# Designed miniproteins, single chains, continued (2), part 78

Each design is a single chain, and the fold is of that chain. pLDDT is the mean over its residues in the fold that is shown.

## One batch from the design tools (miniprotein)

Design m6711
Fold by ESMFold2-Fast:
Structure m6711 (fold): chain A 73 residues (1-73)
Amino acid sequence: SAGDEAVARVEALAAEIKELLEKGMSEENQEKIAELVEEMREIIDRHYAQLTPEQKARVTAILLEIYRLGEEV
């Protein structure tokens, strides 16, 4: 479904953001993270209303994980 594809894409973008955060906040990495976050936001904006409660919970968990990683060090 479109919702499953949206969640899978958010998951893939989150994985890329996580790798960049682990490498440190250089200017290049920060710019790339900003681009990936914006793409993730656009996917969520387009599909969120159509997501099941389970899919919404998964997206929320992914966003919280990325937020924690960005704030820890």
Scores: mean pLDDT 80

Design m6712
Fold by ESMFold2-Fast:
Structure m6712 (fold): chain A 71 residues (1-71)
Amino acid sequence: MPELIVTIEVEPGKAAEVEELLRAHGVEARVASEDEVEALLSEENAAAFREAAAEAHARGIELRGVGARVA
């Protein structure tokens, strides 16, 4: 699978928390705006990405993929 940079829409003010969750799981991520995070998605980190998403959902944070581009 090619590596992708995924844009994730979150609730306003939650981007930094989602970035921290992704990075804590070893996923490269950055805040793109107050309601968007960009993250690197690959075959190697897909499980870590899913774990970070599950943790965000457990905290009541909804994640929505709004774009992807080849890294």
Scores: mean pLDDT 81

Design m6713
Fold by ESMFold2-Fast:
Structure m6713 (fold): chain A 69 residues (1-69)
Amino acid sequence: TVAAATAAQIQAQDARADAMIQRLGLSDAQIQQIDAIADQFGVSRAGVIVMVRDFGTIDATRAAIRRNQ
């Protein structure tokens, strides 16, 4: 069971993702790959960005998510 998130909370998460994109210097192509992974695995864009930071590459992140499910 999840408490309903408010629109303000959702906007805050989106703003956090945008800030991380800017801080990490991600390209449009990298953002598209991150969005594809987020959609494929049902995770947030912000969550995938954090994983890319932790695992170092988009391919390593995709492999890690697949293994952790």
Scores: mean pLDDT 72

Design m6714
Fold by ESMFold2-Fast:
Structure m6714 (fold): chain A 69 residues (1-69)
Amino acid sequence: MAKKIVVASPDPAFRDSVAAYLESEGAEVYTAADRETALALAKEVDADMVLEIDGSRFTAYDKDGNRLN
């Protein structure tokens, strides 16, 4: 099954670039402007992971908001 990933970033250009890359690797990708919206969306779609991007910092969470890295 394809992995479902939500990408969260306030930068829409960077967010869309990361989403496009993950889709090219076979993931089903959703996007959000902030972590709160991304976590709500992740629960709704039963996502495997949320990737928060803040500048050069990448943080991975599960759909319940627990940090994975």
Scores: mean pLDDT 78

Design m6715
Fold by ESMFold2-Fast:
Structure m6715 (fold): chain A 94 residues (1-94)
Amino acid sequence: LSAAERAALAFIVHELREIKEDIERNKLSVEEAKKLTLKALEGLRAYVAATVSPAVAARLDALLEELAKRIEEAKSIEEILKHIDEAVERVRAL
């Protein structure tokens, strides 16, 4: 990865952690946490499409799409936070 691509990955990790912190700090309901997370993921997918190379964008977009699906299927705050943590680790592995 280029320095710019590494910076983009670091930004995505930071944004995912901020979503987690907002859910925990504001004691959001499952419905509110899902809405917040899915909206943020739409923004991150747009950012990825505009910012990184097509090959890196494809991998990140697939990862964010998988996360969005898992968030939609989650039944609890604990599951939502776990899926975000797992996505952070997958982004770091790119």
Scores: mean pLDDT 87

Design m6716
Fold by ESMFold2-Fast:
Structure m6716 (fold): chain A 92 residues (1-92)
Amino acid sequence: MQVLSELDRFVQSLMRGEVEEFKKKFDELSEGKGSISVSRLSELTGIPQSTLSRYDYDGDGTLDFDEFVDMLLDLWLEGRFDDAERLYNLFK
């Protein structure tokens, strides 16, 4: 399924700033570091590092929570629902 109703609701929650539950899961995935390496995120999701690196605004090879949220919203808005779903599945 290219678009899930759960994904749509998740994106709507992010747009409203309702991020607490997702930030907790992000903190688990980052092992308390507050950021996840592009290489690790690529391994977990199957999304190419070249795609993930577009959202590494600091150029440090990691994505923080804000960059992660921006990426998920941007992928969803671009109609890249498969990539957005792969990211969302990390929070299920």
Scores: mean pLDDT 76

Design m6717
Fold by ESMFold2-Fast:
Structure m6717 (fold): chain A 55 residues (1-55)
Amino acid sequence: LEKIGEILRKLIELGLSKAEIAKALGVSVSSVSNLINGKYELVSPEDREKILKAA
C-alpha cells in the first residue's frame, strides 16, 4: 500500500483528481485520500483488497 500511495501522489501531481483515480481503481475517494496521506489503516478492507489485486 505504501508504494501504491507514492504512485497515486505522482498521478495527482500530473493533473489527475482523486475522484478520477478512485473511479479507475474502483475504490472510494476517501481510500485514495487515505493512501496518499499514508493512513493505510483507514482504507476499507474491500478497497484494500481491490488495490492489492490491481498491484
Scores: mean pLDDT 76

Design m6718
Fold by ESMFold2-Fast:
Structure m6718 (fold): chain A 72 residues (1-72)
Amino acid sequence: MKELEEELKNMPLEEIQKRYEEALARSGPVAAASRQGAADPTVKLDPEAQRTLRELGIAQHILNEKLEEEKK
């Protein structure tokens, strides 16, 4: 997980955005199910759904930070 975050931080904004969009497209119904599980920690998520949610969340966080830096 930390490794993915570090990799995304070192990527150009366009590359991070592309990964985010790919994960988002892949996660359609999976993201909906994963969000439900994230809200209720007692729900055990499918490993695939959990992986997609983690990738999407990290990419979104890093993308948001990069966009904020770009404004300055």
Scores: mean pLDDT 62

Design m6719
Fold by ESMFold2-Fast:
Structure m6719 (fold): chain A 87 residues (1-87)
Amino acid sequence: SPRDEVLDRLKAELDKLAEEYPEYKGIFDGIKMGLDRLKELNATLEQIKRFLETIKEYVKENLPKEVAEKVISILDRFLEELERIDA
């Protein structure tokens, strides 16, 4: 499904982030676990968007500015893609 393809590509981007910033691998793995749970529950696009917005706020508070900005940029691209599916 388009939804699952978006989630799988986001998980791949999180894997790349874990390679670039191995010290934050636990955070990226936690986000991936959340995405897997959303897939398991057949979450709606609205629920997925809410999760990603929550993660953006978490990342702003818990990661250094440079890493946080990179993660948020990635999440924003995927939020835009989910909006196109929802339209």
Scores: mean pLDDT 87

Design m6720
Fold by ESMFold2-Fast:
Structure m6720 (fold): chain A 61 residues (1-61)
Amino acid sequence: MEEVELQTKVVELLRANPEGLTPEEIAKQLGVSRSTVQRVLDTLEKLGAVVRDEKGRYRLA
């Protein structure tokens, strides 16, 4: 899967779950590895698109 397609799917999933999701939950929903999801989330966090709480849940910024 192209990284851009995965970024789009992660953003859509977080929009549907405003309470936030862990990388493991996102990985299970999208059928990809946790490490792949973590890389995408790190990129989105650098862009200011997502934020991580102290419990490791990610939400749209």
Scores: mean pLDDT 81

Design m6721
Fold by ESMFold2-Fast:
Structure m6721 (fold): chain A 60 residues (1-60)
Amino acid sequence: KQEELDFLGEASVKAGEAVRAWMAEHGRTLRAGAPDPALEAEIVKLARDVINEFEKEKKK
């Protein structure tokens, strides 16, 4: 219940930080504008991978 809510909050923060770091490293910035479907797909995949890794670490 509370643990699950806390975990989701932490996972979201971790995914957001990783996405921002990845975009900065690749010379891109998270800005408002027309959506790019290809970039969105890459960001979604990266966020899922980060969340999965974070979940694996938490289960240890």
Scores: mean pLDDT 66

Design m6722
Fold by ESMFold2-Fast:
Structure m6722 (fold): chain A 90 residues (1-90)
Amino acid sequence: MEESLKRLLEKVKPEDQEEFKKAIEDGKTILIVGKRAPLEEVERLIDLFGVDYAIVHKDNKEAIELLKKRGVKVIETEEDLSTVPSVLRL
């Protein structure tokens, strides 16, 4: 497991860490969304990749609302994530 992914997992709530690990092991598509990630880019990535799970900065409420509306499982974090949203497919 990449060190950046391991560090991100440790910053997620314990209850969500187990589900996140299982999602990675099952090859689920995970979207990482920072506090200032553009909503348009988040929506584009959901449509393009069929995102199953998302780790989102708690202050990006618009992205959280959009992801929940699209049926994506949202995991909120206080970690300062990249402003560019990223997709993990393992």
Scores: mean pLDDT 72

Design m6723
Fold by ESMFold2-Fast:
Structure m6723 (fold): chain A 100 residues (1-100)
Amino acid sequence: MEGIEQAKKYVDEMKKFLVELGRKAGLLEEMEEIADYLQKAFDEAIKSGKTGARILTQATADVVKRLRELAEKYPEHRDILEEAIKKVQELGAKAATYAA
C-alpha cells in the first residue's frame, strides 16, 4: 500500500539522517541505537495496523527526548542536535500521517 511505503520512506530518511549526523559529530554509536529503535517502532507500527500512527508519534517523541539528553551531555554538539530534533519532528509527523 502506498501509504505504508511513504511512511517507510520517511522513517528510512530519518534513520539515514541520524546515522550520518552521528558519523560527522562522533556520536555514531548513539545515533545507530536511536536508528535501531526507530526501525523496531516502525516494524511494530506496521504489525499494529490501526495504531501505527500512534506508535510512530510516540517513537518520534522518545527520539526527540534522547536527542535533547545528548545535547545536554555534549554541549559542543548542541546546535547540530537541535537541528536534528527539528528534522526528526518534521519527518516523524509525515511518517505518522502515512501510517494512519
Scores: mean pLDDT 82

Design m6724
Fold by ESMFold2-Fast:
Structure m6724 (fold): chain A 62 residues (1-62)
Amino acid sequence: MSEEQRQAIIDALLSNGVSEELARAVAESLSRRPEAAQRVLDLIRQGRTEEAAKLALALLGR
């Protein structure tokens, strides 16, 4: 995962009320799961940042 992609995930989470610490943890988890990271990034690219944040948090909880 690129630094730009990692920052996009963090920014989407922060804008949806997720703490900076948790947002960084989620981005790190997704960097180890390329298919899951791609799905989250696709939602961000579509402007669906709330759905992206919900998906990213759900993926961290498993």
Scores: mean pLDDT 83

Design m6725
Fold by ESMFold2-Fast:
Structure m6725 (fold): chain A 74 residues (1-74)
Amino acid sequence: SAALARQLELTEQRRLLYEAVAGSTEFVLERVQANAPDRTELIASLQQGLADTRAQLARLQAEADRLRAQLQAT
């Protein structure tokens, strides 16, 4: 349906935004670990933020896959 197709499009857009956030956080984390490994609280905070972002990305990916399967089944 047109409604399902639009929902998939919006979910894919959200997935791309979270993917970009995860990539940016990974980059910052790698730089902090390389240049300031003694900043243990900051590193832990960035690791937690990355884990949370990855969990949200996994949920969005699963939702997109489900919507895509529904579109193919109809």
Scores: mean pLDDT 88

Design m6726
Fold by ESMFold2-Fast:
Structure m6726 (fold): chain A 72 residues (1-72)
Amino acid sequence: HMEELKKKIVEALRPYVDEETAEFIANAAALAYKQGVSIEDIAKAVETLLRSFGIDEETARKAAEAVKKVLE
């Protein structure tokens, strides 16, 4: 169910971003996944979004990898 997927993504993001950012990313990623967007494209979008929020490259990349692992 979508709520369970969102919760798993939030948990995976906790080491890298604050709760509000984690919830925002989880909502976007879960919706994209449900709509059939590829896991690779979702990970790229997450990394790009986090970078646009001022999160550093290394942290954004690790956060995107964590989301990718949840969706695999």
Scores: mean pLDDT 86

Design m6727
Fold by ESMFold2-Fast:
Structure m6727 (fold): chain A 86 residues (1-86)
Amino acid sequence: SLGERIMELVDEALEAIRAGDEEAARRKAEEVVELAKEAGAEKLGEQIKRLIERAIEAKRAGDELELEISEGLALIGAAVLKLIAD
């Protein structure tokens, strides 16, 4: 489903962040925005992209609390998107 693909992309983006692959994380965040547009929730998709960018910066800075917060919020946003899309 569209919602399952969105959840998969967010999980993959967060895994890429943990692996230090910022380019893969950004690519997957952009795909989340495109799928969110198809679901009629573009603004939520844009917010998830911003949370992924925050997680990238937090990991780069070694800010473990901000990384945990950003990852958690991105997962919550993805779950809400799944409910909207499916």
Scores: mean pLDDT 88

Design m6728
Fold by ESMFold2-Fast:
Structure m6728 (fold): chain A 68 residues (1-68)
Amino acid sequence: DERVAELAYQAGRELAEALPEIPSESQQAALTVAASLRLAADNPDLVKPDSRLVEPAERGFREALAAR
């Protein structure tokens, strides 16, 4: 669902905005996976843990970091 992908994208953006320092590339990968898992845990009725959430979360995270 495009809506679920948008939620993952926004979760990635919010995570990047909340970080005090710009993370390394390896930290970025781990953080976006964690954000995807947290989104699924917080919205179990709407979102299943799925690898398809990782790409939108990574995109949102990287775009928000690039804007800092």
Scores: mean pLDDT 70

Design m6729
Fold by ESMFold2-Fast:
Structure m6729 (fold): chain A 78 residues (1-78)
Amino acid sequence: MEKAREAVRAAVDEIAKALGLTPEQRERLYQRALELLEKDTSPAPVPTPFGVLREELARQHKRPITDEEVLERLKAEL
């Protein structure tokens, strides 16, 4: 679990930097990513919390969702 959380933290920091998020928004994104990580049922050895969000969005929109659209949704939730 610690390795997975470390990977999530790194991914969140990269996204926050790319989107120009405040420290408060970055912390919200991190908490959201941890929630998604707990829902990740992927058989892959490295958990992908944003993969779970992509699947949820694909079901809601009834179409494939790109990584860019996942990032836009995360930004909108902050």
Scores: mean pLDDT 66

Design m6730
Fold by ESMFold2-Fast:
Structure m6730 (fold): chain A 60 residues (1-60)
Amino acid sequence: SAAQEALAYARERAASLPDPDFSQLLIETAEKLVAEGREAELFEDPASYAARRLLEIADS
C-alpha cells in the first residue's frame, strides 16, 4: 500500500542520516503523516520535511 511504501521510504532515508535523533524524528513524523493520510508529502523530500518539522517543534 502507499502507506507502507511511504514508511519504508522514510525508514531508508532515516538510516542514511548521520544524526540518530534526527533520524528518529523523521520516522516519527512519517508515521504521523501516514496516520493522518498525508503519505504523499514523504515522497517529495523527507530531509526537508524533517527539517521543517524540527523548526515547528522549536517554535512551539
Scores: mean pLDDT 67

Design m6731
Fold by ESMFold2-Fast:
Structure m6731 (fold): chain A 85 residues (1-85)
Amino acid sequence: SAKEELEKAKEKALEAERLVKAGDAMGAAKKAKEALEYAKKALEDPSVLLEAIGTAIRAIGLAFEAALIAEKQGDKEAAELARSI
């Protein structure tokens, strides 16, 4: 259901935040991508639409933070993944 997809999106976004704080650019990019994918699925249900939009924006923001960390570390693969989001 869209509510379950939104919950998964929030969980993945929270994991991405922890990985950003830990300086794990690759892990953060992967979790941000997962968060955005779940949030996009939730966007199909009007009952969770605003929260799904908010979670998608948060996931995109976390992807940009992951890209900045990756660039600072010289991790080209993590930077490419983060920018693909």
Scores: mean pLDDT 87

Design m6732
Fold by ESMFold2-Fast:
Structure m6732 (fold): chain A 84 residues (1-84)
Amino acid sequence: MKEKLVDKKTVTFGSSTGTATVHFTLKANGLPFEVSVKVSVNEGQTVTVEVEAYLSDDGKITIKVKVYANGELVDEKEKTYTLK
């Protein structure tokens, strides 16, 4: 279960009340992965979205999404893809 970080994208956006959708394109071994993250933002809140792509020894790509509000982790999601 040792994973290697192969791509990382981070977006930080400032306080407006509403819902924002952030789109990322990540690359793992030359293959593009499109990731969309929908986030609810409250006024006065700074939101940071981190998307990381990890490659495992068995050729699996794991996409990890973390959402931070004012520096606190508020949402986390991951999905694993098997590549051969």
Scores: mean pLDDT 72

Design m6733
Fold by ESMFold2-Fast:
Structure m6733 (fold): chain A 89 residues (1-89)
Amino acid sequence: SARSQEALALAKEAIDDIAAGKPVADRDAYLEDLTLEQLKELLARAKEALPAVIEQLAKKYGADLDELRAKAAALIAEEEALLAAQEAA
């Protein structure tokens, strides 16, 4: 459980770095320690905050973030559909 909490904390730092427009080189190393369930939980929790964060980043960086926003919206929709299907089962 302590390891899971540390991995989740590192994942949240990765989201903060992405939100700040930083290159998140360490993210790939640390995210390998996360389970898919923990990643899904992190994404679901972040989904409401991400559109506002992406708008702020789009103001700073422009064109690259339009593609990221579209991909984020698609991933959120897929995640919601998967969670709804699993809950129904």
Scores: mean pLDDT 61

Design m6734
Fold by ESMFold2-Fast:
Structure m6734 (fold): chain A 67 residues (1-67)
Amino acid sequence: GSMLEKQQKELLEKIERTRKNAEKAGVLDEEIEKLLEQAKELAKKGELSRAQELMDQVQRLGVRRLT
């Protein structure tokens, strides 16, 4: 596969790990869940930069909820 296919697969795996970690930490609410679903759809379409922007937003929100 191409480097793009590898990055797409790695990002999809990161999205799933982030979702599971948020669920275990008790911070998986509707806002974070919607952002993760949107990031997953963008990653599946190969729009990796936009998917990463949504993942950065999820991490920012998650950090604030863990404190």
Scores: mean pLDDT 82

Design m6735
Fold by ESMFold2-Fast:
Structure m6735 (fold): chain A 90 residues (1-90)
Amino acid sequence: SDEELARKSEELAEKLGEFYKRLVPKYLAGELSLEEKEELGRTLLVLGKLPEIASKLYNQPVPKSLLEASKRNIALGEALLAEAAAERAA
């Protein structure tokens, strides 16, 4: 049902938000481990890509503020994953 899909989507978003809230203060303090950089990077990419995916799936426009937040989340997520990949290669 639409209500079931909405509920599951909200639960996923809430769990991703929990990772974000836990890891962002560590990021700002420069205290992220390699594994936490990967975790935050993946979390930000998923959060950033969800609005465009949902927009295409449901044929509904994404609000401008959410598009801006998505762009910021994708950029930071990509940067963190690139940093983590460089650390793994060292």
Scores: mean pLDDT 81

Design m6736
Fold by ESMFold2-Fast:
Parts: sequence; structure tokens; C-alpha cells
Structure m6736 (fold): chain A 78 residues (1-78)
Amino acid sequence: MEEDLRRAIEHLEKAIKAIEEGDLHSARQHLSAAAYYARHLPEVQKYAEKARDAVLEGDLEKAKKYARKALELAKQAL
């Protein structure tokens, strides 16, 4: 679980960076990976999925907000 959680954090940090750089393909890949690694943490998984959906909608501010919330919750679970 802790190893999966650390991987979720790494992918969330990479996703936020990708969103900031406008790399939507990379952002989507990292958010999907983060949701998978957070599968045992329902709140983190939900926010990672909401961030991915926001990227698909083109709402980068919403995507970044949800990705940051997922990262905050994931770090609290360490």
C-alpha cells in the first residue's frame, strides 16, 4: 500500500507539471496512473479521476485544482 501511495504521489506531481506545461497527453497518462495506484484510497482516486476528466474537457484550471487536492490527500495518507 505505501509503495502504491508513493507512486500515486509521483504521478500526481508529474500530472500537475504536465498540466502547467500544457502537455495534455502526459497529464492524462499520469492522472490515470495516479488513480490506479490510489485504488485503495477512494478520495484520492476520485479527485485524480475528476482531474483527468477536467483535462479531457479542456478545463486546465479545474484539472490542476483537482490534481492538487488529490496530491494533498495522498500526502496526508503517508
Scores: mean pLDDT 87

Design m6737
Fold by ESMFold2-Fast:
Structure m6737 (fold): chain A 80 residues (1-80)
Amino acid sequence: MKEKILEFLEKKKKETENEVLKLVLEEQIELIENAPDEMLPVIEERIPKEIEEAEKYLKEHLSKEELEKLKEELLAVRKK
């Protein structure tokens, strides 16, 4: 569900004051917006993994609790 994931990511981008997280979220939004509908399931699966990969870089800018919350919220949006 492209619209729902985009809405979630844009909301998180507006809520965060962390410049690194804003860049990560902006990149994910751009990727989803430009993806064909048939690629959405692959992209939705990839987003939580991309956040996990970025975790090492984001740890200096975000608490572990903030990163875990973001991952959980993304998984909840994908499931519903």
Scores: mean pLDDT 66

Design m6738
Fold by ESMFold2-Fast:
Structure m6738 (fold): chain A 71 residues (1-71)
Amino acid sequence: SEERGFEGSLKAVEELEEKYKDPETGELAKRGIRKAAAGEPMTEEELKAIEKMDKKVEEEAEEYAAKYEAL
């Protein structure tokens, strides 16, 4: 469902925001995701922030576990 997809995306953005310490991009991505879930139009900046985080989620999903296993 959209609810599950939305929650997963928000969680991924929060983890990336904390890891990269980039609160501006994280906040833009979260705002865009929340707007999309509510059916509201997103700005181009929010869309690009989501795309950046989504690409990072795919890359980090492969490396994040390995880095955390080292801890």
Scores: mean pLDDT 67

Design m6739
Fold by ESMFold2-Fast:
Structure m6739 (fold): chain A 64 residues (1-64)
Amino acid sequence: SERELQEQRARQRAFVDAYGSVAARGLGKTVAAISDSLEEGKKAGEEMQKEVDAAEAALKAKLA
């Protein structure tokens, strides 16, 4: 019935309003932590690549 649908929608809205902010904060913190980890991993990878490139260049210079 229409009344049952209205009551169901009101309950869904109240649930989203009560828990939506908690879920959004939790997701925001998780996304930030993942983004920070990815950025740190990228920087570490770039530094390692520079070391490998330098070692390769030094080896080629000695072999030439």
Scores: mean pLDDT 70

Design m6740
Fold by ESMFold2-Fast:
Structure m6740 (fold): chain A 63 residues (1-63)
Amino acid sequence: DRLEEAVRKIRAFLERVGFTVEWLLEELRLAREKGIPGIASLARAVGLSPSLLSRALRVLEEE
């Protein structure tokens, strides 16, 4: 399942850079407030499409 792989890639990326899922979600919220598309930058960093990243972030929000 591509969604499971996307969630795993996001978790691996965060583990590598030493940050939490909660930190990431807050950073994306702040980026949106500033009018900066944080999703596009993160998608490029983890090698996912923006649509797949959005779905994976939804799963991570459910904890």
Scores: mean pLDDT 72

Design m6741
Fold by ESMFold2-Fast:
Structure m6741 (fold): chain A 82 residues (1-82)
Amino acid sequence: MDEEIMEEAMRLLAEGQRRVGAALAAGDAAAAQAALEETKRELEKLKEENKEKMSEETLEKLERAIRELEEARARIPELTAE
């Protein structure tokens, strides 16, 4: 189960990175922030639906990924500056 949860988390992160990259390439900070927030919500949902089925290590990895998405969102205005 843990491997399946991590595989889904990695898939969500990869899709999130693609969406953020596309938004940044277009110079759209708001779209980039929205993509990060959507990815964060998807990971939070995955965590909540599987929290009783996953190991402590997997839970900590998901929580770390969610935190890193929040940090990335805060930095988006700097990344879209000319």
Scores: mean pLDDT 78

Design m6742
Fold by ESMFold2-Fast:
Structure m6742 (fold): chain A 68 residues (1-68)
Amino acid sequence: MEEEGLRAAEEMREHKAATGKLPVTENPEQRRIAAEIGGVLRAIGDLIDAGLAAGKLPPPNTAPLTVV
């Protein structure tokens, strides 16, 4: 329920208050690079899904059995 989610959020807030609200040593450049990599991987996944939906790509578990 929402009450359980609010409790988890409150627990995280208490942890941040105890350890520091903002980790200044957290590298924003690494965060940006990680976000870009995540975006690229998601785009590749979308292209694979689109290819499978269009019937252009074989299912991964049958690809090794295809001789061309």
Scores: mean pLDDT 58

Design m6743
Fold by ESMFold2-Fast:
Structure m6743 (fold): chain A 110 residues (1-110)
Amino acid sequence: KDALEKALEEIERLLEELKRAVESGDIEAIKKAFDRYKKAMKTALALAMQLGDLDAIDRLIEINDRAIELLKEAVKKNPNNETLRELLLEAEIMRGMLLIARGVLKLILK
């Protein structure tokens, strides 16, 4: 559906915002960018599950893996910052949720 494609396009834009925030070194900017990204990711996952779109979930996993790498870079530069570690943990939890969703959808479509 057009709504899912727009949601995926918006997540790509939000990932670019997260990248710029990480490059800036501003922890508050990183948190804000990640919060927006996380909300958009949850919305797109719900749409993908409702539509039975396994390819869209695979795209969300790829996008989320890129977000994890950006947050790992931020943590590496600020290893004692609890906020950045929490954001990285949230992105890793999101990866787990996406993999479970993919597995469930694959079973019901089989």
Scores: mean pLDDT 88

Design m6744
Fold by ESMFold2-Fast:
Parts: sequence; structure tokens; C-alpha cells
Structure m6744 (fold): chain A 98 residues (1-98)
Amino acid sequence: LSEEQELEALLSLGRVAGSKAYQIALPRGDPRREPLIEYAKKQGLKYTVLRVGDRDVIGAGETEEIAREAAEDLAAWHRTLPALQARYGPNGSYADRL
């Protein structure tokens, strides 16, 4: 696959069900971060990046508001994940949302 096809696949995996919003969490320093942002910009999408623990959470969408909401939704999940993992372990029912 070309790099563009790989980035398209990665973005598609982060698509929010029922919407044209995208949310992706990458480890801090992941080399895919900047290529993915540039790919989203080429598709005409707005984006935002939030740092949550050891991850960069990327939201993208048709407007800055949609991008922000997508990023904050996934970021909220990652902010609560350590508490859920401490209580229920890494294989709790919430893991299906990852």
C-alpha cells in the first residue's frame, strides 16, 4: 500500500459511527502523527490535538467544533481509562471502546 492509502486506512479506523468525525489516539512521539494530520488537511478536514497522559489524541472533522468534540470525546475516555483499568482490569467490558 502507498503511504497515502495507509493513512486513509488509519483515519477510517478512527471514524466516529454515524458521523463524518474522526478520533485517533497515538502514543506520544508516534511518527504517524504529522503524516496523519497532513493527510486530514489534504482531505479538507479541520483538526485538533489534545495531550492525555502518554498519548496524543487527534480529532478531525468538517469544522473545528466537530474536530474538537471528537478529540475531547476520545480524550475523556483516555482520562478515565487508568481508573477503570485499576478497578476492572485491562480486559473489562469498556475495553471494546478502545
Scores: mean pLDDT 74

Design m6745
Fold by ESMFold2-Fast:
Structure m6745 (fold): chain A 91 residues (1-91)
Amino acid sequence: VTTTTGTAEFAGYTLTGSFLVHEDLKDDEVVGKVEKDGRILVIATGGKTSESEEVTVSATQTSENNTLIGTTTAKSKVTGATGTVTATATY
C-alpha cells in the first residue's frame, strides 16, 4: 500500500490529512488533524465530523480504481475560513 499525506494552512491553523493503514486494506481510514501553535485541537477519523470550540473537521473517504481517497475539510467557527486536504492509499 502506498500512502500520501496532505497539509494545508488556514486562518492560522494547520490541517493534516493522512491514512491510518490497517492489516486489511478495507479498514484503512482517513485521519484529519487540526493544530494551532503546536497544539492538537481536534482529530476526525473515517467518515466522521469532530469539533472543538474553534474549528469543525470532517474526514470522508471514497474509493476509485484501487485507491482510497480521503478528503479532510476544516472550518473555523471564528472566521468561517476553510481548509481542505486530500490523502490517498493505493493498493
Scores: mean pLDDT 77

Design m6746
Fold by ESMFold2-Fast:
Structure m6746 (fold): chain A 77 residues (1-77)
Amino acid sequence: SLEEAKEGVKRFFIEKLGLSEEEAQELADKLYQATLDALKKMKTASPEEQKKIIEEYDQYVQKVGEEAFKKSAEIAK
């Protein structure tokens, strides 16, 4: 389920990246909400709109991932 995926992402941020419970929860919630929003938009989207939704979603996921790795690097210093 998407909720199990959210818990897995949160656990990864804590155990592998060393993020706090609160930071991991915030970033996992952002990814979860972005996924729900993308899926909702996809249901009524044309093929051209679907491509744009996927591209914007991928860029957002990359940005959140970069934020997580940056926080991890700051903790490791």
Scores: mean pLDDT 85

